# Ledger of designs, part 44: designed miniproteins, single chains

Each design is a single chain, and the fold is of that chain. pLDDT is the mean over its residues in the fold that is shown.

## One batch from the design tools (miniprotein)

Design m1610
Fold by ESMFold2-Fast:
Structure m1610 (fold): chain A 105 residues (1-105)
Amino acid sequence: VTLTQSPASVTVAEGETVTINATASQDVGNGINWFKQKAGQAPELLFRNGQRVPGVDSRYSVSGSGTSYTLTITNVEKSDEAVYYILQTAFSPAVRGQGTKLTVV
């Protein structure tokens, strides 16, 4: 299976909403995870199998149907600057998308 993320990079103002899209080459069901990685830091798991990890801000949400998946961040803050990755674990090997770099101005 392949995962395609769009956009590769996005710049938004504080307080705006951003949507990150991903497409899978086949149905991966609930085997979708989302990660956030800040420069110089380990990846932070945001959603596992479509479910929010405890402590993740309620401004983050995910949705998906069939082969199309989205991560949405509302009321964007400067601290949200990171690269966001989708990861499928439904099929072996696990596959990660190429990432979306979020810049907040």
Scores: mean pLDDT 84

Design m1611
Fold by ESMFold2-Fast:
Structure m1611 (fold): chain A 77 residues (1-77)
Amino acid sequence: PSEEQFEAEVLAALALIYAAIAKLDLQRNPSPEKQKLVEEIEKLADEAIRYAQSGDVEKARELLEKIREKMRELDAL
């Protein structure tokens, strides 16, 4: 695969990993506030995966940055 294709695969994998971590955090200590953040993270992860699969690596990177921001908010709860 091309370097760009490999980067897209890595970005998609990272989005899946972040979504999984968020879901596990919610399972450990559920709250309405955490649930809303996890739902937002899942939606962003789905979008990042779709853009990565379409080859829009730049958009996938932007969405992954948003996911990281939401993950920091989740860690603060």
Scores: mean pLDDT 87

Design m1612
Fold by ESMFold2-Fast:
Structure m1612 (fold): chain A 86 residues (1-86)
Amino acid sequence: MTLVLTFKGLSEKQKEELLKIAEEYRERGADVEVKEEGDTITITIGNLTVEQMIGEILRAIGLELDGAEVKIEIDGDKVTITVDFK
């Protein structure tokens, strides 16, 4: 499965935390690409298991409960999660 995570409205600290998460996935053998554009980070993670994908969806729901705007879109084996920190 492929996961595309887009985070908008990020502080510098939040960007550093997301880059660390991307590095953790690389260390676990996932295919990870990161794109930074201003206050937006897009992380594309290939070869995720269903269990790993469920974990990321639950994490995104946690961010929505903390006040972020979250959108989840599923297209075949690709999941796109967009998080906007207003």
Scores: mean pLDDT 78

Design m1613
Fold by ESMFold2-Fast:
Structure m1613 (fold): chain A 61 residues (1-61)
Amino acid sequence: SVEKLDDTTTRITGTTEDPVQAIIDLMRADPSVVGLSGLAKGVYELLLSDGSKIILELKEV
């Protein structure tokens, strides 16, 4: 699912068999991702080149 938190922050939630590979695939697919930090287990902050952020929450299934 996708949820807009504020004008510069979007949250995306999903499930995946491999959270690490899903992050790698996302960063390879989107060259606007210029930073990555882990906030908690399964929760990642992606910094975009325009200064906006994506919070990605992935549960392993």
Scores: mean pLDDT 74

Design m1614
Fold by ESMFold2-Fast:
Structure m1614 (fold): chain A 67 residues (1-67)
Amino acid sequence: SIAEANELTARGAEAEAAGDLETAIEYYRKAGELGSALGYYNLSRLLAKQGKTEEAAEALAKARELL
């Protein structure tokens, strides 16, 4: 559900704040898969910071599709 997607996005933000970027990426990806545009936006941001430009662009496109 979208409520579950929002919960996963919040878990991703907690992991990111703790410096656990691998866990943050996993939570944001799962949130996006469940319909969170914010999940995909945050995934795109972290992938871009890692230099994964094409994966980041794909995540951003998915976020835009949900809006």
Scores: mean pLDDT 86

Design m1615
Fold by ESMFold2-Fast:
Structure m1615 (fold): chain A 89 residues (1-89)
Amino acid sequence: MEAEEARKKGEEGKLEYVEELIELLSHPDAETRKAAAEAIKKIGVEAIRKAEEALEKALSDPDEAVRKAALEALVELGVEELVKAVEKV
């Protein structure tokens, strides 16, 4: 099942999976799109950054759970960028 496979990829935390997870953000199944957004967030900030455009598009998803997952991932990226902006001169 695609949603379960997306979750497993998120648990392994490998950045190499981000491209496949970005494709799953466009899957016809809402559970799969939600799982892909959550998996990207779980892999970390670098994965969220690579998927930023696709996650921003997911903020307009017809499914509320998908929109929430995408928002949570983008919030995590925003917090990291703010921290780097404050520490970096």
Scores: mean pLDDT 78

Design m1616
Fold by ESMFold2-Fast:
Structure m1616 (fold): chain A 79 residues (1-79)
Amino acid sequence: SKEEIIKELEEEVDRLRAELEANKDGHPRVQAILRRALEVVERGLEAAKKASTDEQAKGIYEMVKKELERLRKIREEVE
């Protein structure tokens, strides 16, 4: 449901904020990737909140998950 997707995205925002704080004195490239991931999730959350249907919210969630997976792989290559 849209409500479940919003909750998942809010939890992901909190997780990424915590990870950025944990990495604040870490590698600059890792910090840049985490900031990009946070931007993706925050924009996805805003879009999901404005979605008129569960289907639209699900589509937004799937796009966010794909972009996060791409960024995760890039991070693994840096670390």
Scores: mean pLDDT 85

Design m1617
Fold by ESMFold2-Fast:
Structure m1617 (fold): chain A 91 residues (1-91)
Amino acid sequence: EVEAARAALAATIAAQAARIRHVRITVGDQAAKDPELQALVDAVREALEAAGVPVSVEKDSSLSSVEVEIDGDEAAKKAVLAAIKALLDAL
């Protein structure tokens, strides 16, 4: 169901794009070596870029996973984070 989750993420980001100011993705050292987490980061970044949302990707060697921080309306943040989690769960 990965393709359905990717489509849902893209649609959610597009619908919420006007209410999101910036998204910061922080990738840990272990996450950078994980194909599932790399696929998640790539999908999220591409969907944000396609929707015209500013995105920054940072590395943090102290992290073992990926952190996503959304600057925007609370409802938009919750919707996008839920879609990201659904994609991660599908990967």
Scores: mean pLDDT 80

Design m1618
Fold by ESMFold2-Fast:
Structure m1618 (fold): chain A 88 residues (1-88)
Amino acid sequence: AVAAAVAEAKELVEKWAQMLLDTYRMLHERGALSEEEYEREVAQIEAWREARLAELDALAAAGASPETIIRRGLGHSDEDLARRKALE
């Protein structure tokens, strides 16, 4: 149960990170971002991804519920998730 929740939450984090990376790559290719701005955004996304994955492992080790782990996997993207839900 908890291990399955961690795996699902990590998959959500990876999907969000990839979506953000794809978005910033597109913006850079279209000239909306400088190379320096693009590199900074990529580094921030990678740092966020690593930190969130580590947090999910720490929550599981601390005995957090599966629901809490899944919710935390979505947590940093709540605003963007709500926006995406409106498009479905």
Scores: mean pLDDT 76

Design m1619
Fold by ESMFold2-Fast:
Structure m1619 (fold): chain A 70 residues (1-70)
Amino acid sequence: PRAEDLAKLSEEQKKEAEKLTEEGERLLKEKRYEEARKKYEKALEIDPNHLEAQVNLGVVLIVEGLDKHL
């Protein structure tokens, strides 16, 4: 792959991770924690350094842990 094509593809991937993170936030507000977790996990598969997705995934896991004894 050409470096220019790689950079453009990376930008599109980051936008996809952003959209998945936004979807997760909407699900989290609706208290749909399992679905929110899946969206954040997908976002982190695309962009592991997405801080928003990392933080929100942590929040979802903590909330789920409070209902289910760890």
Scores: mean pLDDT 76

Design m1620
Fold by ESMFold2-Fast:
Structure m1620 (fold): chain A 60 residues (1-60)
Amino acid sequence: SELEKKLQQLLKKKSELVAKISAYEILVSLGDKSAEEELQKTKEELEQVDKEIEALKKKL
């Protein structure tokens, strides 16, 4: 179904964002201040994706 396809796409996007967060957390631990801003931005993008996943789950 269309909802299942959208859910699969959002889960893939979530996996990519989780990987980026892990990479930025390593850079932050090494003292990269620019990575702190990218980490925050990526976490905010993940929150938006999580909200979309929850909205789709309510329709399934």
Scores: mean pLDDT 86

Design m1621
Fold by ESMFold2-Fast:
Structure m1621 (fold): chain A 57 residues (1-57)
Amino acid sequence: MEEIIEEVARELLAESSRHGLSEELVRRAAKRVADRTGLSLEEAERLVTQRFFELVS
């Protein structure tokens, strides 16, 4: 689980640095985490955005 969230958060960081952070990118990242982990979209979004902001802070 943690490895998947880390991987997806890093992908989101790379994409946001090139094209800017958008709701669509966040939604896509959350869906990938949910699909790979079985978490709800809401929980997946919370975890991936938390990790994303830890990486940029």
Scores: mean pLDDT 80

Design m1622
Fold by ESMFold2-Fast:
Structure m1622 (fold): chain A 60 residues (1-60)
Amino acid sequence: MTRLVLTFASKEEAEKVAELLRELDPSLKVTVEGNTLTIESSLPIERLIGLVLRALGDLL
C-alpha cells in the first residue's frame, strides 16, 4: 500500500485537489484534514504522483 501526504496553503485548495483525485481514480482513499491531504492506495508511488500532478494541472 502506498501513502502520500501533501500540505497546501489552504483547506480549500486541499479539498479541490481531493475532489479531482476522487474523479480521476475512485479507488483512492483520500482524506482531508485542514490543509493536509492524505492519499492511500495500492497503486505504485509513481502512479500516485502522476495523478496528483494531473489534478494540480487542472487547477492552473
Scores: mean pLDDT 80

Design m1623
Fold by ESMFold2-Fast:
Structure m1623 (fold): chain A 55 residues (1-55)
Amino acid sequence: MPLSEEERERAARGAARMMRDGGFSREQVRQMVMLNTGASEEEAEEIVEEAERMV
């Protein structure tokens, strides 16, 4: 499902926190992004990559 710019940025910041402070793997974070936002697998991968740039 297509996300707004604001939703994507919020998801990316959440993902960054999960990886940095939560100790979750990239795969775990990708799955959580999909579950929390309804994003496609491709969209979730982009969000996780953006989050990694923030960490």
Scores: mean pLDDT 78

Design m1624
Fold by ESMFold2-Fast:
Structure m1624 (fold): chain A 65 residues (1-65)
Amino acid sequence: SDMELLADMIESFMRMLSGKDVEVRLENGKLVITVKGASEETLKRVRKAAEEISKSTGIKIEVKE
């Protein structure tokens, strides 16, 4: 599935960007990114990256702590 491949790619990218354990799940047609133990600065970077990906793909993305 294109959505599963995209989720895996985003998960790998976000792990590199944050240096933290990141999980990406497909829920109700949106992607949910979970990042735990990140600093506020790192969370801002993750949220900004998620917004850019959402704009580029048209896919709804939610970031959770």
Scores: mean pLDDT 83

Design m1625
Fold by ESMFold2-Fast:
Structure m1625 (fold): chain A 67 residues (1-67)
Amino acid sequence: SAEAEAKYQEGVRAYQAGDYETAIAHFEEALRIDPSHEKAGLYLGVLLALRGDVERAKAVGERVIKP
């Protein structure tokens, strides 16, 4: 959806600025709106793993590899 894509783009901008917590929040919002948003899931999974939230990172990874 356009709303999920807008949140994803906000997350990418925050990520590029080095604001990882803001990026996580925007990617979580994108996935709340569109749980199948593969790119938001990929970014979120990586950032959660870097934060040490391995369980949530694995759950996000499982979503992007599902058929």
Scores: mean pLDDT 81

Design m1627
Fold by ESMFold2-Fast:
Structure m1627 (fold): chain A 97 residues (1-97)
Amino acid sequence: MNPLALEAEVLIALTEMMIGIAKSIAENYRRQGKEEIAKLVEEGIKKMEEQVTPLIDEARRLLAEGRYEEALRVAQESYDIAKKMFDELEKKIKELE
């Protein structure tokens, strides 16, 4: 097992998990009738996916090519962007509550 490949796969999984959590948050606010907050979260998810999905796809391609150091770098970049955007989204939600 290559440790760099494993770390890259974990970072991709964590990034996808953050997007999934954000989607669950949006669905929960819609069920509560909090339309404005739900729309804010959905817009945040769209922006996150637009920035992060190309990086996840690149990291997966690099992993398939055996380019593990580059895959880890790109996976880390995708995670860092997603984490920053997720944290900013949580802050905006709290400002509306």
Scores: mean pLDDT 88

Design m1628
Fold by ESMFold2-Fast:
Structure m1628 (fold): chain A 63 residues (1-63)
Amino acid sequence: APLSEEQKAAIKAAAEPLQRELLRQVLSGEISPEEAEARFYARLAEIAGVSPEQARAYVRNEL
């Protein structure tokens, strides 16, 4: 199903700060890159109220 404008705005607002924090954790050795990617899409999905697959598709195609 297509994302609403509110869901898109929520993902866009959360993506950059979350990516920056997860990258910091990878660089410090706290988590793996694969774990960071999984957490990134899971967290965006929670924030927007969508599936992780929908969040991933939006980020890959639009951001």
Scores: mean pLDDT 82

Design m1629
Fold by ESMFold2-Fast:
Structure m1629 (fold): chain A 96 residues (1-96)
Amino acid sequence: LPKTKEEFDKEVESGVIALVAAVANVALERTDFSNPEDREDAIRLAKRVLDLAEKYQDKVDKNAILSGYEAARRLAEAVGDEELKKRATELINKLK
């Protein structure tokens, strides 16, 4: 863990984004994509993950943001939401 308060706060925020990405990956494994309610929940989660990662893109570790975008992209692909998948892919490509 970093020794300054600012570095510690950045590490905590990065950890939160990484945890949200992990939750999205668990949802990918557990969601019944043939069930309309489960698909809608997965779409909602993917949008939330993208919104959080995009909001914090300049404040947290790039790898944590990339994990969030990748998890959201996988969920979007699994539910067949092409617009959401495209948004996630564009955000991934914008990260260098």
Scores: mean pLDDT 77

Design m1630
Fold by ESMFold2-Fast:
Structure m1630 (fold): chain A 55 residues (1-55)
Amino acid sequence: HMEELLERIAEAAGVPLELIRKTVEYEGFDTEEALERLLKMAEIGRAEGANPPTL
């Protein structure tokens, strides 16, 4: 379940899954709610053609 969210975030942000895994470990985003927020931000940034926000 969470692994699928990580893959979707990586795809939406346009970065390797390995980088997303390291980022969530470093920042402590190990809850489903935190990952869902990251996914929404990445999707919004992609839709508007902007760079994803720095967290």
Scores: mean pLDDT 69

Design m1631
Fold by ESMFold2-Fast:
Structure m1631 (fold): chain A 67 residues (1-67)
Amino acid sequence: AVEEIVEKLQEAEKALKEGDIEKAEEYLKEAEKLYKENKEKIESATTYTALALRIIGLRLDIELAKK
């Protein structure tokens, strides 16, 4: 669950670095969906918070890239 979310976030970050904003948004949406569906299964509040902050940060980076 956590590993799958991290994988999608890594793919989104890679797509953003390559300039593929659409692909970055698709992977971010997948990560957000997995995070929402698995929030109760994440063992650590620290991990849960870290994933949420990473999702928020990547969303902001994608919005800035659209400028």
Scores: mean pLDDT 77

Design m1632
Fold by ESMFold2-Fast:
Structure m1632 (fold): chain A 85 residues (1-85)
Amino acid sequence: SPMDEVVQRSQQVSVMIQQTVRYMTSQGVSDSVMRGYVRDMLNVLFSQVRTPQQRQAVRDVIVQRAQTMDDDSRRIVMDVLDDVE
């Protein structure tokens, strides 16, 4: 279903965000630059949804996945999520 595709894509993007933040942190990249990349990834994800229910499903998946991330990754994701809605 379209909703199953939205949930699956949101889960895939969450994994990619965590990998990206971990890599950038290992390279000494600043929080500001990392937030820029995370914002771009979330903007692409939200641009692909058309209904309020799909938008809420994206948010719910990202929030749930962020809770399993490292403190720094979670902080960046949650800060950016508030900015893209």
Scores: mean pLDDT 86

Design m1633
Fold by ESMFold2-Fast:
Structure m1633 (fold): chain A 80 residues (1-80)
Amino acid sequence: SRAEELLKEGEELYKQGDYKKAIEKYREAKRLALEERDYRLAARATINLGKALSELNPKEKRKITLRATGEAIRLIGEDV
């Protein structure tokens, strides 16, 4: 799917240290995954988005990680 392709493009950009472009790809992947009701892919995009955002905003890393993890758990449909 296009959402999977965007997620992979974001992962490649993240590995290159291009966190801003990785964030753009992850946001688009998450948006498309949610439109397709692919909640597992949306959860993966959410976790990867949180990781990239944490690299750009190290002072907010804990808050970003907590929010991303909570949202990903909700998207998978599990009450923790």
Scores: mean pLDDT 86

Design m1634
Fold by ESMFold2-Fast:
Parts: structure tokens; C-alpha cells; sequence
Structure m1634 (fold): chain A 73 residues (1-73)
């Protein structure tokens, strides 16, 4: 198919805590031009603190933002 959706907007990172392991996981997603949710630089990392998870989320969002910008350039 020739029709394709492009990555749009800023990536969104979500942080969740696993009660069983006591660690945090991070998932980074963005949207496609057709409105669908797209996993961009998703990773589930076992981080001990919310602060570490937020730092990882920030770095992954920066990386994902760079990728989106490349796709539009």
C-alpha cells in the first residue's frame, strides 16, 4: 500500500510501578498522522526509583522527538 501515516506530535512517556518487583517501567509512545497510537522507542526497564524512571523517560522522549523530526525533514 502506498498510503502511510507519519509520526506526529511529541512522544509521550508513561511510568508505572510494578508492585511485585518494586521497580518502575517506562513506555514511550506517539501518534501517527491518522490518529493511531504508535510505540516509538518503547522499553520496559526495571528502575528502582521514580526519579530514575523520569530521567529515562526524558531521554527516550528526546530520542523519539529526534526520530520524528528526522522523518519530517
Amino acid sequence: MIATAELVGEPVASVSKSEETGKYVVTVETRLSDGTRFVLASTTLNLETEEEAKKVAEELKKLAQKEIERAHA
Scores: mean pLDDT 66

Design m1635
Fold by ESMFold2-Fast:
Structure m1635 (fold): chain A 68 residues (1-68)
Amino acid sequence: SAEEIMKEFEETVERIKEAIRNNEPLSVISKLLAEALELASRAPEEIRDKVSELLKEAQELYDEYLAK
């Protein structure tokens, strides 16, 4: 359901933020980002805007982490 996809997506984004804070290896953070992208690609229209917003936040944090 849309609610289940949203919940899983929010949990994955939170895991990305925690992995970045903990300076986890790029392989770990990249896998989490790939999982978030996969969930976003399957998001139904009704939650797409919110999913895109959260994904943008995660991608921006990842880009900052890479640019350090």
Scores: mean pLDDT 84

Design m1636
Fold by ESMFold2-Fast:
Structure m1636 (fold): chain A 73 residues (1-73)
Amino acid sequence: MTEEDARKYAEEKGYKVVEMEETDTLVGFSIEGDGKVYRAVASRAVAPSLMEALEAAIHGAENREASRAAARA
């Protein structure tokens, strides 16, 4: 997976990758949606690929926004 693939996937989900960090043990993303920044960090043991880590981060952000929208309704 490339950095461009990660950005494209995030854009398809309505997010922008503003920061990406990689270490031997962790993968971290800062993604922006609706003027908010969501940061997610995943262990490489759980999400060994950048795409899997990004998918988990976006899913987490979507669930958080859905819960917030439900609370406002």
Scores: mean pLDDT 69

Design m1637
Fold by ESMFold2-Fast:
Structure m1637 (fold): chain A 83 residues (1-83)
Amino acid sequence: MMEMSPELLELAKELAEAIKAGDAEKAKELAKRLAELAKKASESERLGAEAALTMNLMLAYILGQKEVAEAIAEAIAAVQAAA
Protein backbone atom coordinates (compact mmCIF):
# COMPACT_ATOMS: atom_id res chain seq x y z
CA MET A 1 0.00 0.00 0.00
CA MET A 2 1.13 3.58 -0.65
CA GLU A 3 2.10 5.39 2.53
CA MET A 4 1.39 8.97 3.58
CA SER A 5 3.10 11.14 6.17
CA PRO A 6 1.02 11.90 9.30
CA GLU A 7 0.45 15.46 8.01
CA LEU A 8 -0.85 14.28 4.61
CA LEU A 9 -3.05 11.64 6.28
CA GLU A 10 -4.50 14.25 8.67
CA LEU A 11 -5.27 16.66 5.80
CA ALA A 12 -6.98 13.84 3.87
CA LYS A 13 -9.17 13.07 6.90
CA GLU A 14 -10.02 16.76 7.41
CA LEU A 15 -10.94 17.03 3.72
CA ALA A 16 -13.35 14.08 4.02
CA GLU A 17 -14.92 15.64 7.14
CA ALA A 18 -15.33 19.03 5.42
CA ILE A 19 -17.03 17.34 2.44
CA LYS A 20 -19.39 15.41 4.76
CA ALA A 21 -20.18 18.66 6.60
CA GLY A 22 -20.95 20.48 3.33
CA ASP A 23 -18.23 23.09 3.97
CA ALA A 24 -17.25 23.73 0.35
CA GLU A 25 -14.78 26.56 1.04
CA LYS A 26 -12.90 24.57 3.69
CA ALA A 27 -12.87 21.46 1.47
CA LYS A 28 -11.41 23.47 -1.46
CA GLU A 29 -8.71 24.95 0.81
CA LEU A 30 -7.80 21.53 2.26
CA ALA A 31 -7.62 19.92 -1.21
CA LYS A 32 -5.26 22.68 -2.38
CA ARG A 33 -3.08 22.37 0.74
CA LEU A 34 -2.94 18.57 0.41
CA ALA A 35 -1.78 18.97 -3.23
CA GLU A 36 0.91 21.53 -2.26
CA LEU A 37 2.34 19.19 0.38
CA ALA A 38 2.10 16.16 -1.95
CA LYS A 39 4.17 18.00 -4.62
CA LYS A 40 7.06 18.24 -2.11
CA ALA A 41 6.68 14.67 -0.83
CA SER A 42 8.34 11.40 -1.88
CA GLU A 43 6.92 9.42 -4.83
CA SER A 44 5.26 6.94 -2.44
CA GLU A 45 3.68 9.72 -0.36
CA ARG A 46 2.58 11.57 -3.52
CA LEU A 47 0.83 8.42 -4.83
CA GLY A 48 -0.87 8.01 -1.45
CA ALA A 49 -2.07 11.62 -1.58
CA GLU A 50 -3.39 11.11 -5.14
CA ALA A 51 -5.36 8.06 -3.93
CA ALA A 52 -6.79 10.04 -0.98
CA LEU A 53 -7.77 12.93 -3.28
CA THR A 54 -9.43 10.48 -5.70
CA MET A 55 -11.50 8.94 -2.89
CA ASN A 56 -12.57 12.41 -1.73
CA LEU A 57 -13.39 13.39 -5.35
CA MET A 58 -15.79 10.42 -5.50
CA LEU A 59 -17.33 11.43 -2.16
CA ALA A 60 -17.85 15.05 -3.32
CA TYR A 61 -19.36 13.81 -6.60
CA ILE A 62 -21.78 11.44 -4.79
CA LEU A 63 -22.89 14.30 -2.49
CA GLY A 64 -23.42 16.66 -5.47
CA GLN A 65 -20.69 19.11 -4.42
CA LYS A 66 -19.67 20.28 -7.92
CA GLU A 67 -17.30 23.10 -6.85
CA VAL A 68 -15.49 20.83 -4.39
CA ALA A 69 -15.23 18.04 -7.00
CA GLU A 70 -13.71 20.53 -9.49
CA ALA A 71 -11.19 21.76 -6.89
CA ILE A 72 -10.15 18.19 -6.02
CA ALA A 73 -9.77 17.32 -9.73
CA GLU A 74 -7.49 20.36 -10.14
CA ALA A 75 -5.51 19.26 -7.06
CA ILE A 76 -5.03 15.77 -8.54
CA ALA A 77 -3.86 17.26 -11.86
CA ALA A 78 -1.39 19.53 -10.03
CA VAL A 79 0.08 16.58 -8.07
CA GLN A 80 0.39 14.48 -11.25
CA ALA A 81 2.10 17.38 -13.08
CA ALA A 82 4.72 17.49 -10.29
CA ALA A 83 5.60 13.81 -10.91
Scores: mean pLDDT 80

Design m1638
Fold by ESMFold2-Fast:
Structure m1638 (fold): chain A 119 residues (1-119)
Amino acid sequence: MTPEAHEFGGLVGDGARKLAENGGEPAKRWAEALIESASKAVEYFEKGDYEKAAQYVLEGGQRAAEILKDVSPEAAKAVLEGGQKAADYMKQGNPVEAGRALYEGAVKAAEILKKKREE
């Protein structure tokens, strides 16, 4: 694994943890969707297939957003926007910025979910 792919995995893991801490019972499914897609993205990035790596990042963001949609459309949108940005960076061969985009989307979604729980 490249240092950049390792950093990407760390950022995705941190984002998934933030979602899990603030999402209640569905949180595991969101975290699994992000982590599974990140693992596939890293596999294809290491093979030099940036297009396929970007596709897995985008699909992961879309899947996580679909899970969140019934709980919070605003949180789902934050995760989807993060996934779209991350896919663009991954396609450019920049996995660190891709990981940061996913992390920022997850943090924003976590803040939205936390605010909803304080209702």
Scores: mean pLDDT 78

Design m1639
Fold by ESMFold2-Fast:
Structure m1639 (fold): chain A 55 residues (1-55)
Amino acid sequence: PSPEIQAVERQIADLRATRAALEAAGRLTPDQRAVMDTALALLQQQLAALRQQQA
């Protein structure tokens, strides 16, 4: 896999871990959830596009 694909995969993993930790701690606000979910969707779309281009 390319370094760019690996970087996006790490960003997705880190963001998911942060969101889950905040939710478990009862610190995840609706606004933070919305921002994080939007960022995750965009990163997942970017990852899919990169995999398509680099296959």
Scores: mean pLDDT 83

Design m1640
Fold by ESMFold2-Fast:
Structure m1640 (fold): chain A 70 residues (1-70)
Amino acid sequence: LSEELKERKKELVKRLEELKKKASKEDQELIDLIIKRLEIAEKTLSEEEVEEALKTVEKFAKKVEEELKK
């Protein structure tokens, strides 16, 4: 992975960890699964595939953040 994608992943993982503090038990379990899948993706997928995975997870994080603002 490029340094830029590694940094982006680190920021996303930190964002997900913060969301876990406020999330429901079901969302906490889903977030943990997502973090594990991102770690596996970094080791097994191409750079383009990792970028797509990061975009998908970023959309998920945004949705959870919007739900928590209620």
Scores: mean pLDDT 78

Design m1641
Fold by ESMFold2-Fast:
Structure m1641 (fold): chain A 69 residues (1-69)
Amino acid sequence: AQAEADAIGDRHLPVVKLLNDIRDGKISDEEAAEFLGMTKEQVKELKEALENDDFGTAGRILQEVLAKR
């Protein structure tokens, strides 16, 4: 197994699970903000995009935060 698979699991793969948890309301805005390294305002924008099935906007927000950390 590649060690990069564990690194992805900690930093990138869990973001997919977290995105699903945010959509399903299983995680709070504050917890999601801390875990993804974004502001509560960005988490709210992400939730609005997901509620509107605007995956393009949701993807842009995630890419911006993950790329610039």
Scores: mean pLDDT 66

Design m1642
Fold by ESMFold2-Fast:
Structure m1642 (fold): chain A 96 residues (1-96)
Amino acid sequence: MDPLYEEVLNEFFRLSAKYPEDYEKIAELLREKAKNSKDPLKAKAYLYLAEIEEIRKEALENKDPELQLLAGRLVDIFVTSESLEEFIEKVEELLK
């Protein structure tokens, strides 16, 4: 597994475990990690993860089945990616 991807993956799971289903808080903390990241690819990945958490929050609050499917697909893309580049490319393709 790519070391930068593994670091971002582990941080995402750590935040999800600490703040279960608090998508707004997780998104805020992911944006803080993006600001503090020296690596621009890692920063961009954290910003997209924050966006996914906001989409997930909106999907649950509005009970929008299309947004629920989109949120699920975005999370699946993240957890099945092998690198941050792959994650970013696939997310940008889906959000196009």
Scores: mean pLDDT 85

Design m1643
Fold by ESMFold2-Fast:
Structure m1643 (fold): chain A 81 residues (1-81)
Amino acid sequence: MLPEAAATAIMTLATDGGLDEVVELLRRHGVTSAPVPLARPLTREQAIRGIQQILNENGYAVPVDGVWDAELRAALEEALS
């Protein structure tokens, strides 16, 4: 299970990058922390790369390719469980 700080960081990236599906997943798993506004808006690809990096830093091995696919979704769902 992801630490609260990591889950909040993913929420911030997902919100800024327009990743509504990721935001919904985090909310379903009880992540209630308000996203911290970023100084610069992120592209969808940049937000996905950031999420992939956070997952790797927390022991969930995923490619850092900026692609939202079934593998990344499954890794995030496992990390939130």
Scores: mean pLDDT 76

Design m1644
Fold by ESMFold2-Fast:
Structure m1644 (fold): chain A 65 residues (1-65)
Amino acid sequence: SAVEEARQALEELRRAVAAGDVERARQARGRFTQSVGRLGEQGKFDVAQELIEEARPLVQELLAL
């Protein structure tokens, strides 16, 4: 499921950001973006938006590293 893949990538992003691992965090963000893109292709825009909002503070923290 694209939702499950997005949530797994989000958890990897969270752990990488907490560890200060910029490269791992960038990789996890890339996987998250791809999964969210697939949700958009499936017409699941509401779920995609919810996941993007959940990821927003983690992405901001990554960009500040």
Scores: mean pLDDT 85

Design m1645
Fold by ESMFold2-Fast:
Structure m1645 (fold): chain A 65 residues (1-65)
Amino acid sequence: MVDVEKAYEKFELGLEYRKQGKYDEAIQHYEEAIEILKKAGVPKEEMFEIEINLGLTLIERGIAK
């Protein structure tokens, strides 16, 4: 079975990378967290915070390029 604990660990790592301005690393970790949760059948509402942070990080990366 997919490890849901691994998903939120990746989310926390993504937040740390975003804080450091490492947007590509942050995006990668957020996407991996979302994939794990989707495979585990977690409701979209529980992924909302990760999806918001992913969206904001994508915008920040686009501005910073």
Scores: mean pLDDT 80

Design m1646
Fold by ESMFold2-Fast:
Structure m1646 (fold): chain A 70 residues (1-70)
Amino acid sequence: SEEILEKIKKLLEEAIKYAEKGDKKKAEEALEEARKLLELIKPSLLPEELEKLEKELKEVEEKVKELLEK
């Protein structure tokens, strides 16, 4: 579970990095992989952990969108 959590966080960071470079495809792929992994571990997370990850994912999605629209 911890390995998957670490991977999700790395994917979120990669999504921002790709978006900063203007690589829409790679940014979107990183976000989709992060969402897939979150759904996979969702039943094993504490409610507080899930809420925090969902908030982080949403914030990264918004930031990626803003970066790609510039």
Scores: mean pLDDT 83

